# Designed miniproteins, single chains, continued (3): the designs that were tried, part 88

Each design is a single chain, and the fold is of that chain. pLDDT is the mean over its residues in the fold that is shown.

## One batch from the design tools (miniprotein)

Design m11046
Fold by ESMFold2-Fast:
Structure m11046 (fold): chain A 88 residues (1-88)
Amino acid sequence: MEETAEEIFELLSEERSKIHKKELSEEEKKEGIEIIKKDIEELIKIVEEGKEKDLPPYAQQILRAIKNKDAKAAVEAMRAGEAAARAA
């Protein structure tokens, strides 16, 4: 989980660096990783409560990617969720 959260953060931060051309501080990196870890822990808790079917499709895709330790698939699922939120 922690390793996957770090990989997800690295992929997201690389794209942000290319867009904004600003390096993140070590403190900002740690904060970003902690936020991702908390979001993953909340999704796992929802699954443990048997509410996985009530999650939107992008959240279910994030969970599958995390279970498979596939940071790229998790980031793609997160982008799909952000696109859906912007369309709403």
Scores: mean pLDDT 70

Design m11047
Fold by ESMFold2-Fast:
Structure m11047 (fold): chain A 141 residues (1-141)
Amino acid sequence: DKELEEAKKEIEKLIEEAKKLAMESAKEASKLLEQGKFDEAEKILREAMKKAAEIGIKIGEIVKKHPELREYTLELMDKAEEDVIKNSENPIAALIAAQIMNTFKGMAVAVANDKDVEELKKKLEENEKIFFEKLRKSYNK
């Protein structure tokens, strides 16, 4: 009811924050990669993924308290990812945006399912490093 409607609005607001973060960070990182500024691009990506994870944790905590919103939240997150990818300026920006959104969605789902946040944060840091190494290595073949 009223509490459920407020929780739903908070989820919607947090998803929009993640969407904006992914779009802005992907655009900036993509531009830096085009200029050969790989270290600067990596820094932006790592900071964006960290912020995306924090937003995901908040959503996961809300869904954990309101399990009836789980399906709605998953659909809305999937729609946000689709929108971000479709609105990306180039394929590299789309790839970066997708990775940021996957970090966000993955953390939200894991927290909603009572996974250990500290363990997830460590795994996230490892995955970020691997992702950027692959991106950098494949960017020029």
Scores: mean pLDDT 85

Design m11048
Fold by ESMFold2-Fast:
Structure m11048 (fold): chain A 80 residues (1-80)
Amino acid sequence: SSRRDDNNSRRDRMSSDITGWRDRGFRMGMNWSDMDRRMTDTMSFMRTSRTHMDNGDYDMSNRHTDDMSRSMGRFDSMTR
């Protein structure tokens, strides 16, 4: 349960970060298509992670959450 709770907390924080990055990106005049694609890719990792969690594959779920973290880190760097 603690591993599941940690993963859920990480995903909740990431969802909040995505909203902040979207707002910042718009203010910076980022191309909407590029932003939308990056957000879609990031959300795809979230959905895949949740599917593995629902199937009891916590190791695979954590790996996809880590992939999401790396993707979001690159996006954050682009919007700074």
Scores: mean pLDDT 61

Design m11049
Fold by ESMFold2-Fast:
Structure m11049 (fold): chain A 94 residues (1-94)
Amino acid sequence: MEEERARRAAEEAYRAAREAEAAGRASPDPEARLAGEMGAGVAALAAGVALALLRRGAPGEDAARVGELGARAGRAAAAGVRAGGGRAALEAMG
């Protein structure tokens, strides 16, 4: 069950990465575009790490948590970009 949760979390993180990138690309604001690209990068990296942890035999719960964090970061970036908060979205991501 935990391995399935981890795979689903990685899939959601990749989906969140695509949403963040699409939101940024649709915006004429350069800061919103950058926030979308950074959110997509973080989410995609987290998805890759979650899958790598599973391949190395790490607990599925640990892999799932990494993927879930990536999905949240990507979705937060996409939501921030759509709300018109390009600068605020960038600051929220670090």
Scores: mean pLDDT 81

Design m11050
Fold by ESMFold2-Fast:
Structure m11050 (fold): chain A 78 residues (1-78)
Amino acid sequence: MNLIEQAVKAAEEGDKEKATLLATGALLDAWQEGRLDEVKRQMEEAAKSLKDEKAREILLESIRKALEFTRLVAEGRL
């Protein structure tokens, strides 16, 4: 399973901390590879595809937090 699939599973299990950690790992890897916009879009589409509203909310919030952290790292503004 890739990090995106693991983040989805963590969100479905209600594990907000694990979902955020895995989403952050996926976006940091994507940033280093120059694929940040692509992977962000893939994660947002995965969240929209979730049938469970609570899991969708957890994953979207995890993506938001992970993206903000990744942007701060990329800008050297930690």
Scores: mean pLDDT 83

Design m11051
Fold by ESMFold2-Fast:
Structure m11051 (fold): chain A 55 residues (1-55)
Amino acid sequence: SKEDGLFMAREIARSAGMTDEQLLTRAGLLGLANLAEGFSGEPVSAEEAREFLLK
C-alpha cells in the first residue's frame, strides 16, 4: 500500500541520517515520495508524503 511504502521510505531516510526537518523540504518530500512509490508500486505524490509525515 502507499502508506506501507511511505513508512518504509521514512525508515530508510532516518537510517541514512535524514532529519524530519530535511524530509519536510521540497527535495525531501519528492525523495520520500519517489522511494515510497518504488516500494509500493503505486504513484505517490509529494503532497501525500507531506500528509503522511504530519500524521
Scores: mean pLDDT 84

Design m11052
Fold by ESMFold2-Fast:
Parts: C-alpha cells; structure tokens; sequence
Structure m11052 (fold): chain A 98 residues (1-98)
C-alpha cells in the first residue's frame, strides 16, 4: 500500500522515495492522504519532496504544489522549471518583484 511506503520513507528520511511516490501516484485522493501523513509525521524536507513530486505529476493543475515546489527548488539550488509550468514561474517572479 502506497501510504505505508510513504510512512516508511518518512521514517528513513528517504526524500527521493517520497518524490517518486508522489510523482507516480495518479489518484488525487491518495495524494491528499499522502500529504496529510507528511504534514503530520514528516519534516520540512519531506514536505518539499512531496510538493516537487505532485507538481511534476500534475503540471498546471495544482498551483499550491507548484508554488511550494518552486520555492523548494530555489532553496535547494535546482532549476524550478523542472517542477513547474512557465505560467507558474512567471507568477512566482511577479510575487518576488515587490
């Protein structure tokens, strides 16, 4: 069960596994349950990995996840375009220009 894999990845601090699980999950309800588990039991790095995975799986469909993924990518020195649409990046740049 995917939710048990998420709990195991959190326990082991396997952030790459959290990213993979989010990226490969097609069911939006299951992704919501995964997010709840990460919020309850995960650390900040787990939350970042999850947001990046969701944003990559559903480009343009989850603005909150895209925003979190852009912030996480920039903090980690990664290219935010890897996790977000061009429109999300443009909106992010507008918010930083103030």
Amino acid sequence: KVLEEVKEAIKNKDYEKIFELAENTEDEELLEEMGDIIEEKGDEEAAKAFAKGVAKRFPGENPAAEGSAIAAALEDGEDPAKYATEKALEKWKENLAK
Scores: mean pLDDT 77

Design m11053
Fold by ESMFold2-Fast:
Structure m11053 (fold): chain A 70 residues (1-70)
Amino acid sequence: PTPEEVEAARQRIIDAVKTLLDAGHDKETAKNAARAAATHYVQQGRLTPEQAEEIVKEAEELIDKLAKER
């Protein structure tokens, strides 16, 4: 995949998790959504497994920062 395709995938995954958290979904729901999206991009050849892992790691860190426990 090109750097531009990787960045587009990253932005979409990050935006999706922010939307879920803003809607009141929990950390597990947001993390599952990020992983599912990244897996889908890998299956389409738009991300390597390593790139998907990096993006998921970034998304999980963001989720932990934004979706603090009650």
Scores: mean pLDDT 79

Design m11054
Fold by ESMFold2-Fast:
Structure m11054 (fold): chain A 66 residues (1-66)
Amino acid sequence: EEIDKLKQEALKRAKELNTRYEQARSLYESPDPEAQATGRRLYSQIQAEADKLEEEKIKKLEEVRK
């Protein structure tokens, strides 16, 4: 089913983003100010990617619903 394919893709991407969030969090919690700055930039990048994936998912689901 098309919805099942979208769900599986979303799960794979969510796991990848979660791993990157953990990496960014590790950097953000570092005592190194440069690592903290890198962590903040990665958080922003990951959020932008998550937003883009959500937009794509909504668009595909709208096509399936119609």
Scores: mean pLDDT 76

Design m11055
Fold by ESMFold2-Fast:
Structure m11055 (fold): chain A 60 residues (1-60)
Amino acid sequence: PTPEQLAAARRAVRQAFDDLGNATSDEEKAEALRRFGDAYRQLGRTEEAENAHKAAEKLK
């Protein structure tokens, strides 16, 4: 990934964290967790990405 892509992924993690804290429904929490997973994957943190995606799927 480029430095710009890594910076975008780090911003995405921070945004997803804020969205998760403000989520009032399981649907909103699942969306935030999916975005965490995508961002962690971009950062090369595969285990964290998989854990976030599994948590999101459990909320369906």
Scores: mean pLDDT 78

Design m11056
Fold by ESMFold2-Fast:
Structure m11056 (fold): chain A 65 residues (1-65)
Amino acid sequence: SLSEAVAQAVAIEIRMVAEPVVETGPLPSGVVLGTLSTLEATREAADRIIAAAEAGNVPVTIEDT
């Protein structure tokens, strides 16, 4: 469901940006240190998901103009 997907996506994103250091450095560090543009896009996606959940359980999709 949307609620479950939002919780998982937000948890992953917030964890990656909130916890800068993890013992599993090879995998998470590699993907997180990809590029700044990728990080920024991912952060905006997480923000949108959070906004959707806060709006009250409505299905939303990330789309360009």
Scores: mean pLDDT 44

Design m11057
Fold by ESMFold2-Fast:
Structure m11057 (fold): chain A 88 residues (1-88)
Amino acid sequence: ASLVQRLLAMQRAREKLKEEIEKKYNEIADIVSKDTGLSREEALKLVRENFDEAIALLSPESAQKAKQIRDELDKKVNEAIDEELKRL
């Protein structure tokens, strides 16, 4: 697929999954907030802006849970991108 087709598919997939993306980022932010003592708002900002830094602050157990949530979300987003690419 062309770069333009990929960008369009990504935008459409993101819009389709908007509520699920927000839900999963909030779940990760709750883990970060609880583990680090950051406010929920600060944790959510860190997760959205710098996921790797957020993970580095967590216990191994919390880091594994957060990574699992992100990996499951990434899989759903990639599947949605593939479906939108078929429509372009």
Scores: mean pLDDT 83

Design m11058
Fold by ESMFold2-Fast:
Structure m11058 (fold): chain A 79 residues (1-79)
Amino acid sequence: GPAAEALARIDELQKEAEEYLKKNTPENRQKAIELEIEATFLAMQLALDVLEAARKRGEDPLTLAQRIAEDPSALEEVL
């Protein structure tokens, strides 16, 4: 689902940034920063989706976030 796809994309972006940093040049460092910014933006959007899902369920957002962290498959039920 969309949440699982977002998590996979965040992981992909972070791994790509790490690959650029293996050859630590100014150009590669800039590219790694750009990829990390994109990953951060996607993570923030996912966090907002979790907040909205918690609100609709009448559940505490931190409790829902902890459950998802402990069992990522809970994302498919919630989002």
Scores: mean pLDDT 81

Design m11059
Fold by ESMFold2-Fast:
Structure m11059 (fold): chain A 73 residues (1-73)
Amino acid sequence: MDDIRRIVEALLGVSPVAPDDDFFALGGDETKGRVLIDVLNRRYGLNLPKNIVKDYPTVAELAEYINEELAKK
């Protein structure tokens, strides 16, 4: 969670980001969402869909999804 939160803070240039803050409400868009997922895929060795932020727009929701994908490895 903290790693994802810090990546979102760095990408959007905002701080602090809370676990329940919506990525798009913080100033994110589809392009920045794709960049976020690319960073997460590299960091965790995953192959997440680039538009998944629309389905899991908060840090908490995205962290839960990533933990589920990591558990499948």
Scores: mean pLDDT 80

Design m11060
Fold by ESMFold2-Fast:
Structure m11060 (fold): chain A 93 residues (1-93)
Amino acid sequence: SPQEAALRAEARAELRDTEELIAELQQVLNSETDSSVKAHLEKMIQQIESDRAELQALLADPSASLRELSRALVRLGSSATMARIYLYILNKE
């Protein structure tokens, strides 16, 4: 359906954007000296990678429901948003 095609396109865009976000998080992690901040960054990277893997698997599955795709996309968007907020806070300090 046109709606499914649009959702799949949005999911692919989110996967591209979160690949760039992981690279940015990894750069910050590599220069970070605070152990608690490092641990938090590592957990955020792992969560985004996990959410990305779920969305990629659903996109590759022709039997995946629109609901499953929507839920996975929202989940990835949420973890990405939290990571971007955290980067904003770190960059402001």
Scores: mean pLDDT 90

Design m11061
Fold by ESMFold2-Fast:
Structure m11061 (fold): chain A 89 residues (1-89)
Amino acid sequence: EKEKIQKAANLFVAGNVLLTAAAVSTDPAERQQAIDDAIDLFVEAVKLLKSVDPELAREVAEQGLRNAREAGMSPEDIARLEKRLEEAL
């Protein structure tokens, strides 16, 4: 399912861009919105991949968590992302 893999890749890239935006934001509300949007994008990417490549979906979920930790996402937001990714798998 080539189209789903490409869409998932685009969502994953967009999520990483939002993690970068959150890391440089000085407005707490803007930062939290970027984090929330990044979480939604990572979860959607994993859901799309699960139906076509479950192993790749797991790898993308693990990479998303690593990227979030490296970006300095809070422990509470990491736990939220981890739970939603596990539910998506």
Scores: mean pLDDT 84

Design m11062
Fold by ESMFold2-Fast:
Structure m11062 (fold): chain A 84 residues (1-84)
Amino acid sequence: MEEEERRRKEKLDRVEAEFRQIGAETSPAVKAAADAVIEALRTGQKTKEEVERLGDRFVAEAARDNPELAKRAEQGKREILEAL
């Protein structure tokens, strides 16, 4: 099957795992924001712009809890948007 599709899925799965980890190490608000991004990626029902908005919220919530984790959330957001 298509190698490009496989690599894209692996990249999204990796970022999803990292977002789950960030949510688990922070607050319920950060976890909820991370879960919203993950759900949008899994269902494919959201536009790239809507995913970016959910990602922006996740980064903002993470920044309130831990600025270093917000930097990781921002990196993951960029990787998702590049893969979409």
Scores: mean pLDDT 80

Design m11063
Fold by ESMFold2-Fast:
Structure m11063 (fold): chain A 104 residues (1-104)
Amino acid sequence: SAQELVDQIEDAIENGEEISEEQIEFIRAERERASPDAQLLGELVLAMLESGDGKEAKKLLEEFEEELDKLVERMKREGVPLEEARKRLRELVEEWIARIKKEL
């Protein structure tokens, strides 16, 4: 089922395991049905998964989460409005997608 496949992908990412081509194709299909913000996050996840095996994807995810946490803490300190926060988060995701794809 779709739920079982999502659970398997999450477990593979958390454990640094290799993610299959079928799991990547499923993420692509689900991305097209998501909101624009979720589509952008799906593109980031796909770029991470396509960069190498599950260990590389896990490392990239951990590095992204660290930068995301720093951005969120900065925005909380600055008291930025929700619309500005969404814009900054989108820009961070777009920068990470470009960074990962720059090796091609």
Scores: mean pLDDT 67

Design m11064
Fold by ESMFold2-Fast:
Structure m11064 (fold): chain A 63 residues (1-63)
Amino acid sequence: ISTEIGKVILEGLKNGDSTKEIEEKIKEIEGVKDVKVTKGKDSLEIEVTYEDGTVEKAILPIP
């Protein structure tokens, strides 16, 4: 996942944004077609679909 996407997620978590609000902010990043953010008990699962059809998955731990 790009540095820009990671920054949006961290800022959203600090601000108390919902997963939907974080998804909306990530979708505004150029080259992103779709995004799915799922909140687990100790982590966020992120699935990003780019405009070229590439899919990236990442798990971000929540302290």
Scores: mean pLDDT 77

Design m11065
Fold by ESMFold2-Fast:
Structure m11065 (fold): chain A 73 residues (1-73)
Amino acid sequence: SAGLEKFAETMSLTPDQREAARRLLAGGTLGPDDPLARAVRNLQRLVGYPGPVDGRAGPGLRALLREAVARVM
């Protein structure tokens, strides 16, 4: 989406972080054993996730990521 592209440019996301963000915004989840788990930890830190920085991407991180994307649009 245009919002994800602008967010990725603004925050200088790596290709792995962009893919993790894309999957999460599309309603997907990622576990700690996913190849993108490091990218998920970086996204958790980037958006100020209040829970553990564990590489698990679910509804909580998705909500914060949607808010972060909205702020750059």
Scores: mean pLDDT 85

Design m11066
Fold by ESMFold2-Fast:
Structure m11066 (fold): chain A 83 residues (1-83)
Amino acid sequence: SAARKAAEDLARRIEEINTKASKLIQEVVSRGLSKEEMQKLVEEINKEYGGVFKEPNDIDEAVSVITQAASYKIAKLRAEAAA
C-alpha cells in the first residue's frame, strides 16, 4: 500500500540521518575539534536547521549539538509525513 511504502521510506530516511550523525560523532570524539572547526560545524548545522544551535565549547557539547540537529531533522520529516 502507499501508506506502507511511505512508512518504509520514512524509516529508511530516519536510519540514514542516525547513521550519518553517529559517524560524525565518532569522528569528532576520535579526532577532537579546534575552536574554528566547532564554529564551522555549528554554522553548517544552523544553515540546515535555521540558526537554532549555539557554538559548542567542547566535544561533549559538539556531540549534543549533532544529536539535537539529527532529532530536529527527524521530527521535521515525521511532521511532513503526517501532513
Scores: mean pLDDT 80

Design m11067
Fold by ESMFold2-Fast:
Structure m11067 (fold): chain A 95 residues (1-95)
Amino acid sequence: SPKGEAFKKGYEEGLAELKKLGPLPLDPLALLTDPKLREAAEIFSELAPKLFNTSEELSLEEYYKLGKALGLLKPYLPEELFNAILNKVKEKLGI
């Protein structure tokens, strides 16, 4: 699906951006002090709740942004939350 491809592309780009940042401290303050991590955290906080709202549908651009935020934030997210988001994306997109 176009939305699934957008999410996947975003996620892969987010992981690549994370690698470019180098070894980051696993300090929650990094989410506030690094501009890219801060932007990713803000996007995640806006878009992730929309996945669990049955009356809301994410656009193709929003799936791309959510994917990129998820890739960038991967080491900072609890594993259970990360998996819940991935499973909800797969459920909504029929993947």
Scores: mean pLDDT 79

Design m11068
Fold by ESMFold2-Fast:
Structure m11068 (fold): chain A 76 residues (1-76)
Amino acid sequence: MIKVTREKGIEDLERALAVAKETESEEEVARIEKLAKRIKEAIQNGEFIPYSELSEEEKRLLDRLLGAYIRAQEAA
């Protein structure tokens, strides 16, 4: 598992969220924003959220967010 600083983790999450806003529907963006807020709060508190403790919906939303992050990195 890769350790990141709180600031970098939050910045990466916000960058992924910006890409998701361009590629996903408004309904999916709202769900992703809710999950992103929860992850930001955990990062700010220095807490680790195990992937196995996420609901199936949260796992799906996280996979969408990670896909957006990968697309952001591929954008020239």
Scores: mean pLDDT 68

Design m11069
Fold by ESMFold2-Fast:
Structure m11069 (fold): chain A 68 residues (1-68)
Amino acid sequence: MSDEELKQKALEEIQAMFDAVDAGDVDAARRELVKAMEIISKLSPEVKKEIQPLFDEAVARLAAAEAA
C-alpha cells in the first residue's frame, strides 16, 4: 500500500470518527480511533505531520463527547 493510499485511508477513518462523534456513537468513534491510529503509524513522518491537526481535532471531539 502506497503512502498516498494510506493517507487517504487515514483521512477516511478520521472523517468516520467525526461522523460517529456527531451521531453520539462514542463506541463507534473509539473503534475508528483505533483504525486511524493503526494507519497513521504506517505513514511517513511528513504525511503524519500533514494530517496531525485533523487527527488532534477528532481526538479532542471524542474526548469532549466521552466527558458529556
Scores: mean pLDDT 83

Design m11070
Fold by ESMFold2-Fast:
Structure m11070 (fold): chain A 93 residues (1-93)
Amino acid sequence: MTLVEKYGGKTELTKEEKKQAILEFLKESQGEALASEIIGVLTPILYPKTDPKTAEADIEETLNDLEAEGKIELVEDGPVLNGVSYNKYKLVS
């Protein structure tokens, strides 16, 4: 089942469903992805009616929560270029 099939079309998503969507995306991405890739793929799926800045901030908060829980780790501190973060996150084994 794709992320679009599982999460797309829902009007309300819990914080736990958003966390699971990020973890599933990382698993499909060989266990790691840039924050910009996570935001770009998941914003239209999880936040179809949310403004882009609010959606991005919520995804970044969810990434911080997952890192604090030890489920993902930050592997590269990238620059912010044109408002895009180049930080890379990895799924914890």
Scores: mean pLDDT 74

Design m11071
Fold by ESMFold2-Fast:
Structure m11071 (fold): chain A 94 residues (1-94)
Amino acid sequence: SLSDFGRALSRLVSKVINLINNKVKGSFSFTETTRDNITLVFSLDYGEETSITLSLYDGEGNLIVQESFTRKPDDPSMSGELGLAVQKLREAYR
């Protein structure tokens, strides 16, 4: 459902933002599967080159959308780019 998807997104966003805000370096991957069998994968590679990849898969395991971006000097928290990528995932789920 839309509410389950929204809650899954919010949990994944919170996990990624928390790692960035606390400057926890490393490679992290978080997965949430909704009741309608949609799978979300959020990956963070936090190092000298910091990147986030957000992936949305259908119930058959097909990739619906994937957004990847790197840290920009004007968005060191990556919250702006993350927000834009999350919006694209919401639009793809709809």
Scores: mean pLDDT 83

Design m11072
Fold by ESMFold2-Fast:
Structure m11072 (fold): chain A 103 residues (1-103)
Amino acid sequence: SSALDQSLETEARSERELAKEYREKAKENPELREIYEKLAEAHEEAARHLEARDAAGAVKAIEEAGRYHIKILEKEGKLTESKKAALEAAYAIRQVAVEFLVS
């Protein structure tokens, strides 16, 4: 396997770890359970598409995850303009990295 293949495996593993974390948060937060579960599903979808070397699918899943993450912060009363901008930037960076790795 190439260094690129190892990087894709690492990214997919990171997405699955995020999904696992958000599933635990769904159990701990009944009022936000549905959104945390959707966030976890989006990260699982990103991992599946990365493993399939499907850049478009992975980017779409990461974009969906970003939307759910923002909704969680909004519902928690933690959403500020700076936090929204930082979160959008972080998800945009992941999308660009995925497009680069899955070329």
Scores: mean pLDDT 84

Design m11073
Fold by ESMFold2-Fast:
Structure m11073 (fold): chain A 89 residues (1-89)
Amino acid sequence: SAIMREAVLIESEVTMAVMRVAVAKSTNAPPEVVLAELRRALAAIDAGIARLRALRAVADAADAAVLDAMIATLEALRAQLQAEIAALE
């Protein structure tokens, strides 16, 4: 469906932002660089959740169930990144 194609693109955008955090950590980047990438990833997750919720509002029951699972996954990831940011501040 068009909804699921857009949801996969949103997930890909979030994955790319999270990968930038992993690259910063693996290359021993300074804490301020890691913190900046974490904040960018958090912003991408927040935008992704908002976009997935908008898709969820117009989805059929089958797509809605998949979107609910994707939203829950991003909300858990958001909580993890918020905790990491707090620990670095």
Scores: mean pLDDT 90

Design m11074
Fold by ESMFold2-Fast:
Structure m11074 (fold): chain A 77 residues (1-77)
Amino acid sequence: DYEAFLAEAEAVLAEASEVLDRMSEEERELFARGMTLLMKVRAAIANGDREAAAAYRAELARVVAELRAILARLKAE
């Protein structure tokens, strides 16, 4: 379900946006990549490009997992 996935990705990116000042440059680049991938997934869905949507979704899922790990580390600090 793309709606549930995109809502979760958006929530993780929103939480990350509030702590960018606590992130390294590499972690901020990961956040920026996540934002770009979210836009690409939405654009692919809007254009009916299912193959592109699936590919960008898979990459976004990896970025979201990495951002969750970063957020967990920052909460422990």
Scores: mean pLDDT 88

Design m11075
Fold by ESMFold2-Fast:
Structure m11075 (fold): chain A 72 residues (1-72)
Amino acid sequence: KEIEELLKEIKELLKKLGYSEEEIEEAINIVKERLSSLPPEQKEEQIEYLKLLIERLKEGLEAVKKKKEELE
């Protein structure tokens, strides 16, 4: 449940960063492959991995916003 919500947030952040639907699907498949390398019983480790990705994507989005503000 929480993992699905985090994956959804990653998808929305990639969309906001300007990635195409195909690129987003590819990225989500890579994330799912990485998750499958973690033991399912270690749910906290899977959640931490997804949260780290979300943090990095949010940093990228803020950098894009700052660049846009500097150009105006």
Scores: mean pLDDT 75

Design m11076
Fold by ESMFold2-Fast:
Structure m11076 (fold): chain A 73 residues (1-73)
Amino acid sequence: EPSKEELIEEARRIAEEALELAKANPELPYVLKARILANAAAAYLAEKHPEGFSKEELETLVEDAREALEEAK
């Protein structure tokens, strides 16, 4: 099972990829753009304050980020 640090890195990587897709496709639905931005903000906060996130919360963040990335494709 991934460590907390690995989950934070994974969330950041996925969120950054989704932001790049949003930049390449400005016509994405606003609801999806909001989800992508929220995931990026959460990943940033998790990196700065890992003590503020449980492993379960980070696993949920990674799942949400992956769903948003898949919808952006």
Scores: mean pLDDT 86

Design m11077
Fold by ESMFold2-Fast:
Structure m11077 (fold): chain A 72 residues (1-72)
Amino acid sequence: SLEEFKEEVYRILLESGVSEETARRIADEIAKAVENKDLNGALKIIQDAVKRGLISREAATRIAVLATEAIL
């Protein structure tokens, strides 16, 4: 479900050291893109988080796989 997806993304972000407030915001943004079946939008949000130093490439890969599976 979309809620389970959002919860899992939120957990990955927290494990990566992202603050609760920022993790919630990013998880919500990615979940909205997934709900709209906008994979490109979801990937852009994830890549921006890496570029800004908020998450590692490893965390980004995990989230990207989940987003792809949720849309398919």
Scores: mean pLDDT 87

Design m11078
Fold by ESMFold2-Fast:
Structure m11078 (fold): chain A 97 residues (1-97)
Amino acid sequence: VDELLEQNRDEVIASLEKAIELTKRAIDAAEQGNVEEAIKLVDEAMDALQPSLGYATFAGLLLFFAKQALEEGNVDEAIRDLKSALEYLEQKLAELR
């Protein structure tokens, strides 16, 4: 058990929950073809993830790749990366509860 994680557990949980919510919204926006809104939501998800980034580093990378794919017009790739980030974030949250 990570003592640093235990001391900041509530902050990490709140960070992960917010990142999960924003990632779900980004997936919905991307699936509806709202690319600009999806990019904004990915940026907000990355910001929300910052307090837990050390715990969920891989999710940060997946969100970054999703943003790049959206900016390049590769919406299907971005949706796959966002869904992978979501699964990883939900798994990390479950480990803390």
Scores: mean pLDDT 83

Design m11079
Fold by ESMFold2-Fast:
Structure m11079 (fold): chain A 84 residues (1-84)
Amino acid sequence: MLKPIEEAIKVLQNTSVETLKEAIEMLDDRFALRLQFHELAGELDTLNEVEKTAYAILKLFMYNGVDYALSQLDPEKAALLKEF
């Protein structure tokens, strides 16, 4: 498995269900563009926990790692990611 996918899965495994829900909701907002801007600017260290979780979700989609991630997450987190 690609390292970006494995790293993203570890972020999601260590994130609370509440933070994951907030990250998913944020991805439908203009703030998702700000996450991409921070990545391009090299400002990953300035991202809060919700933004880091949203960025991990974005990495899973960009690298086609979503299906594998669903098998590695607990059922509640997997259900949230699947409905996105």
Scores: mean pLDDT 75

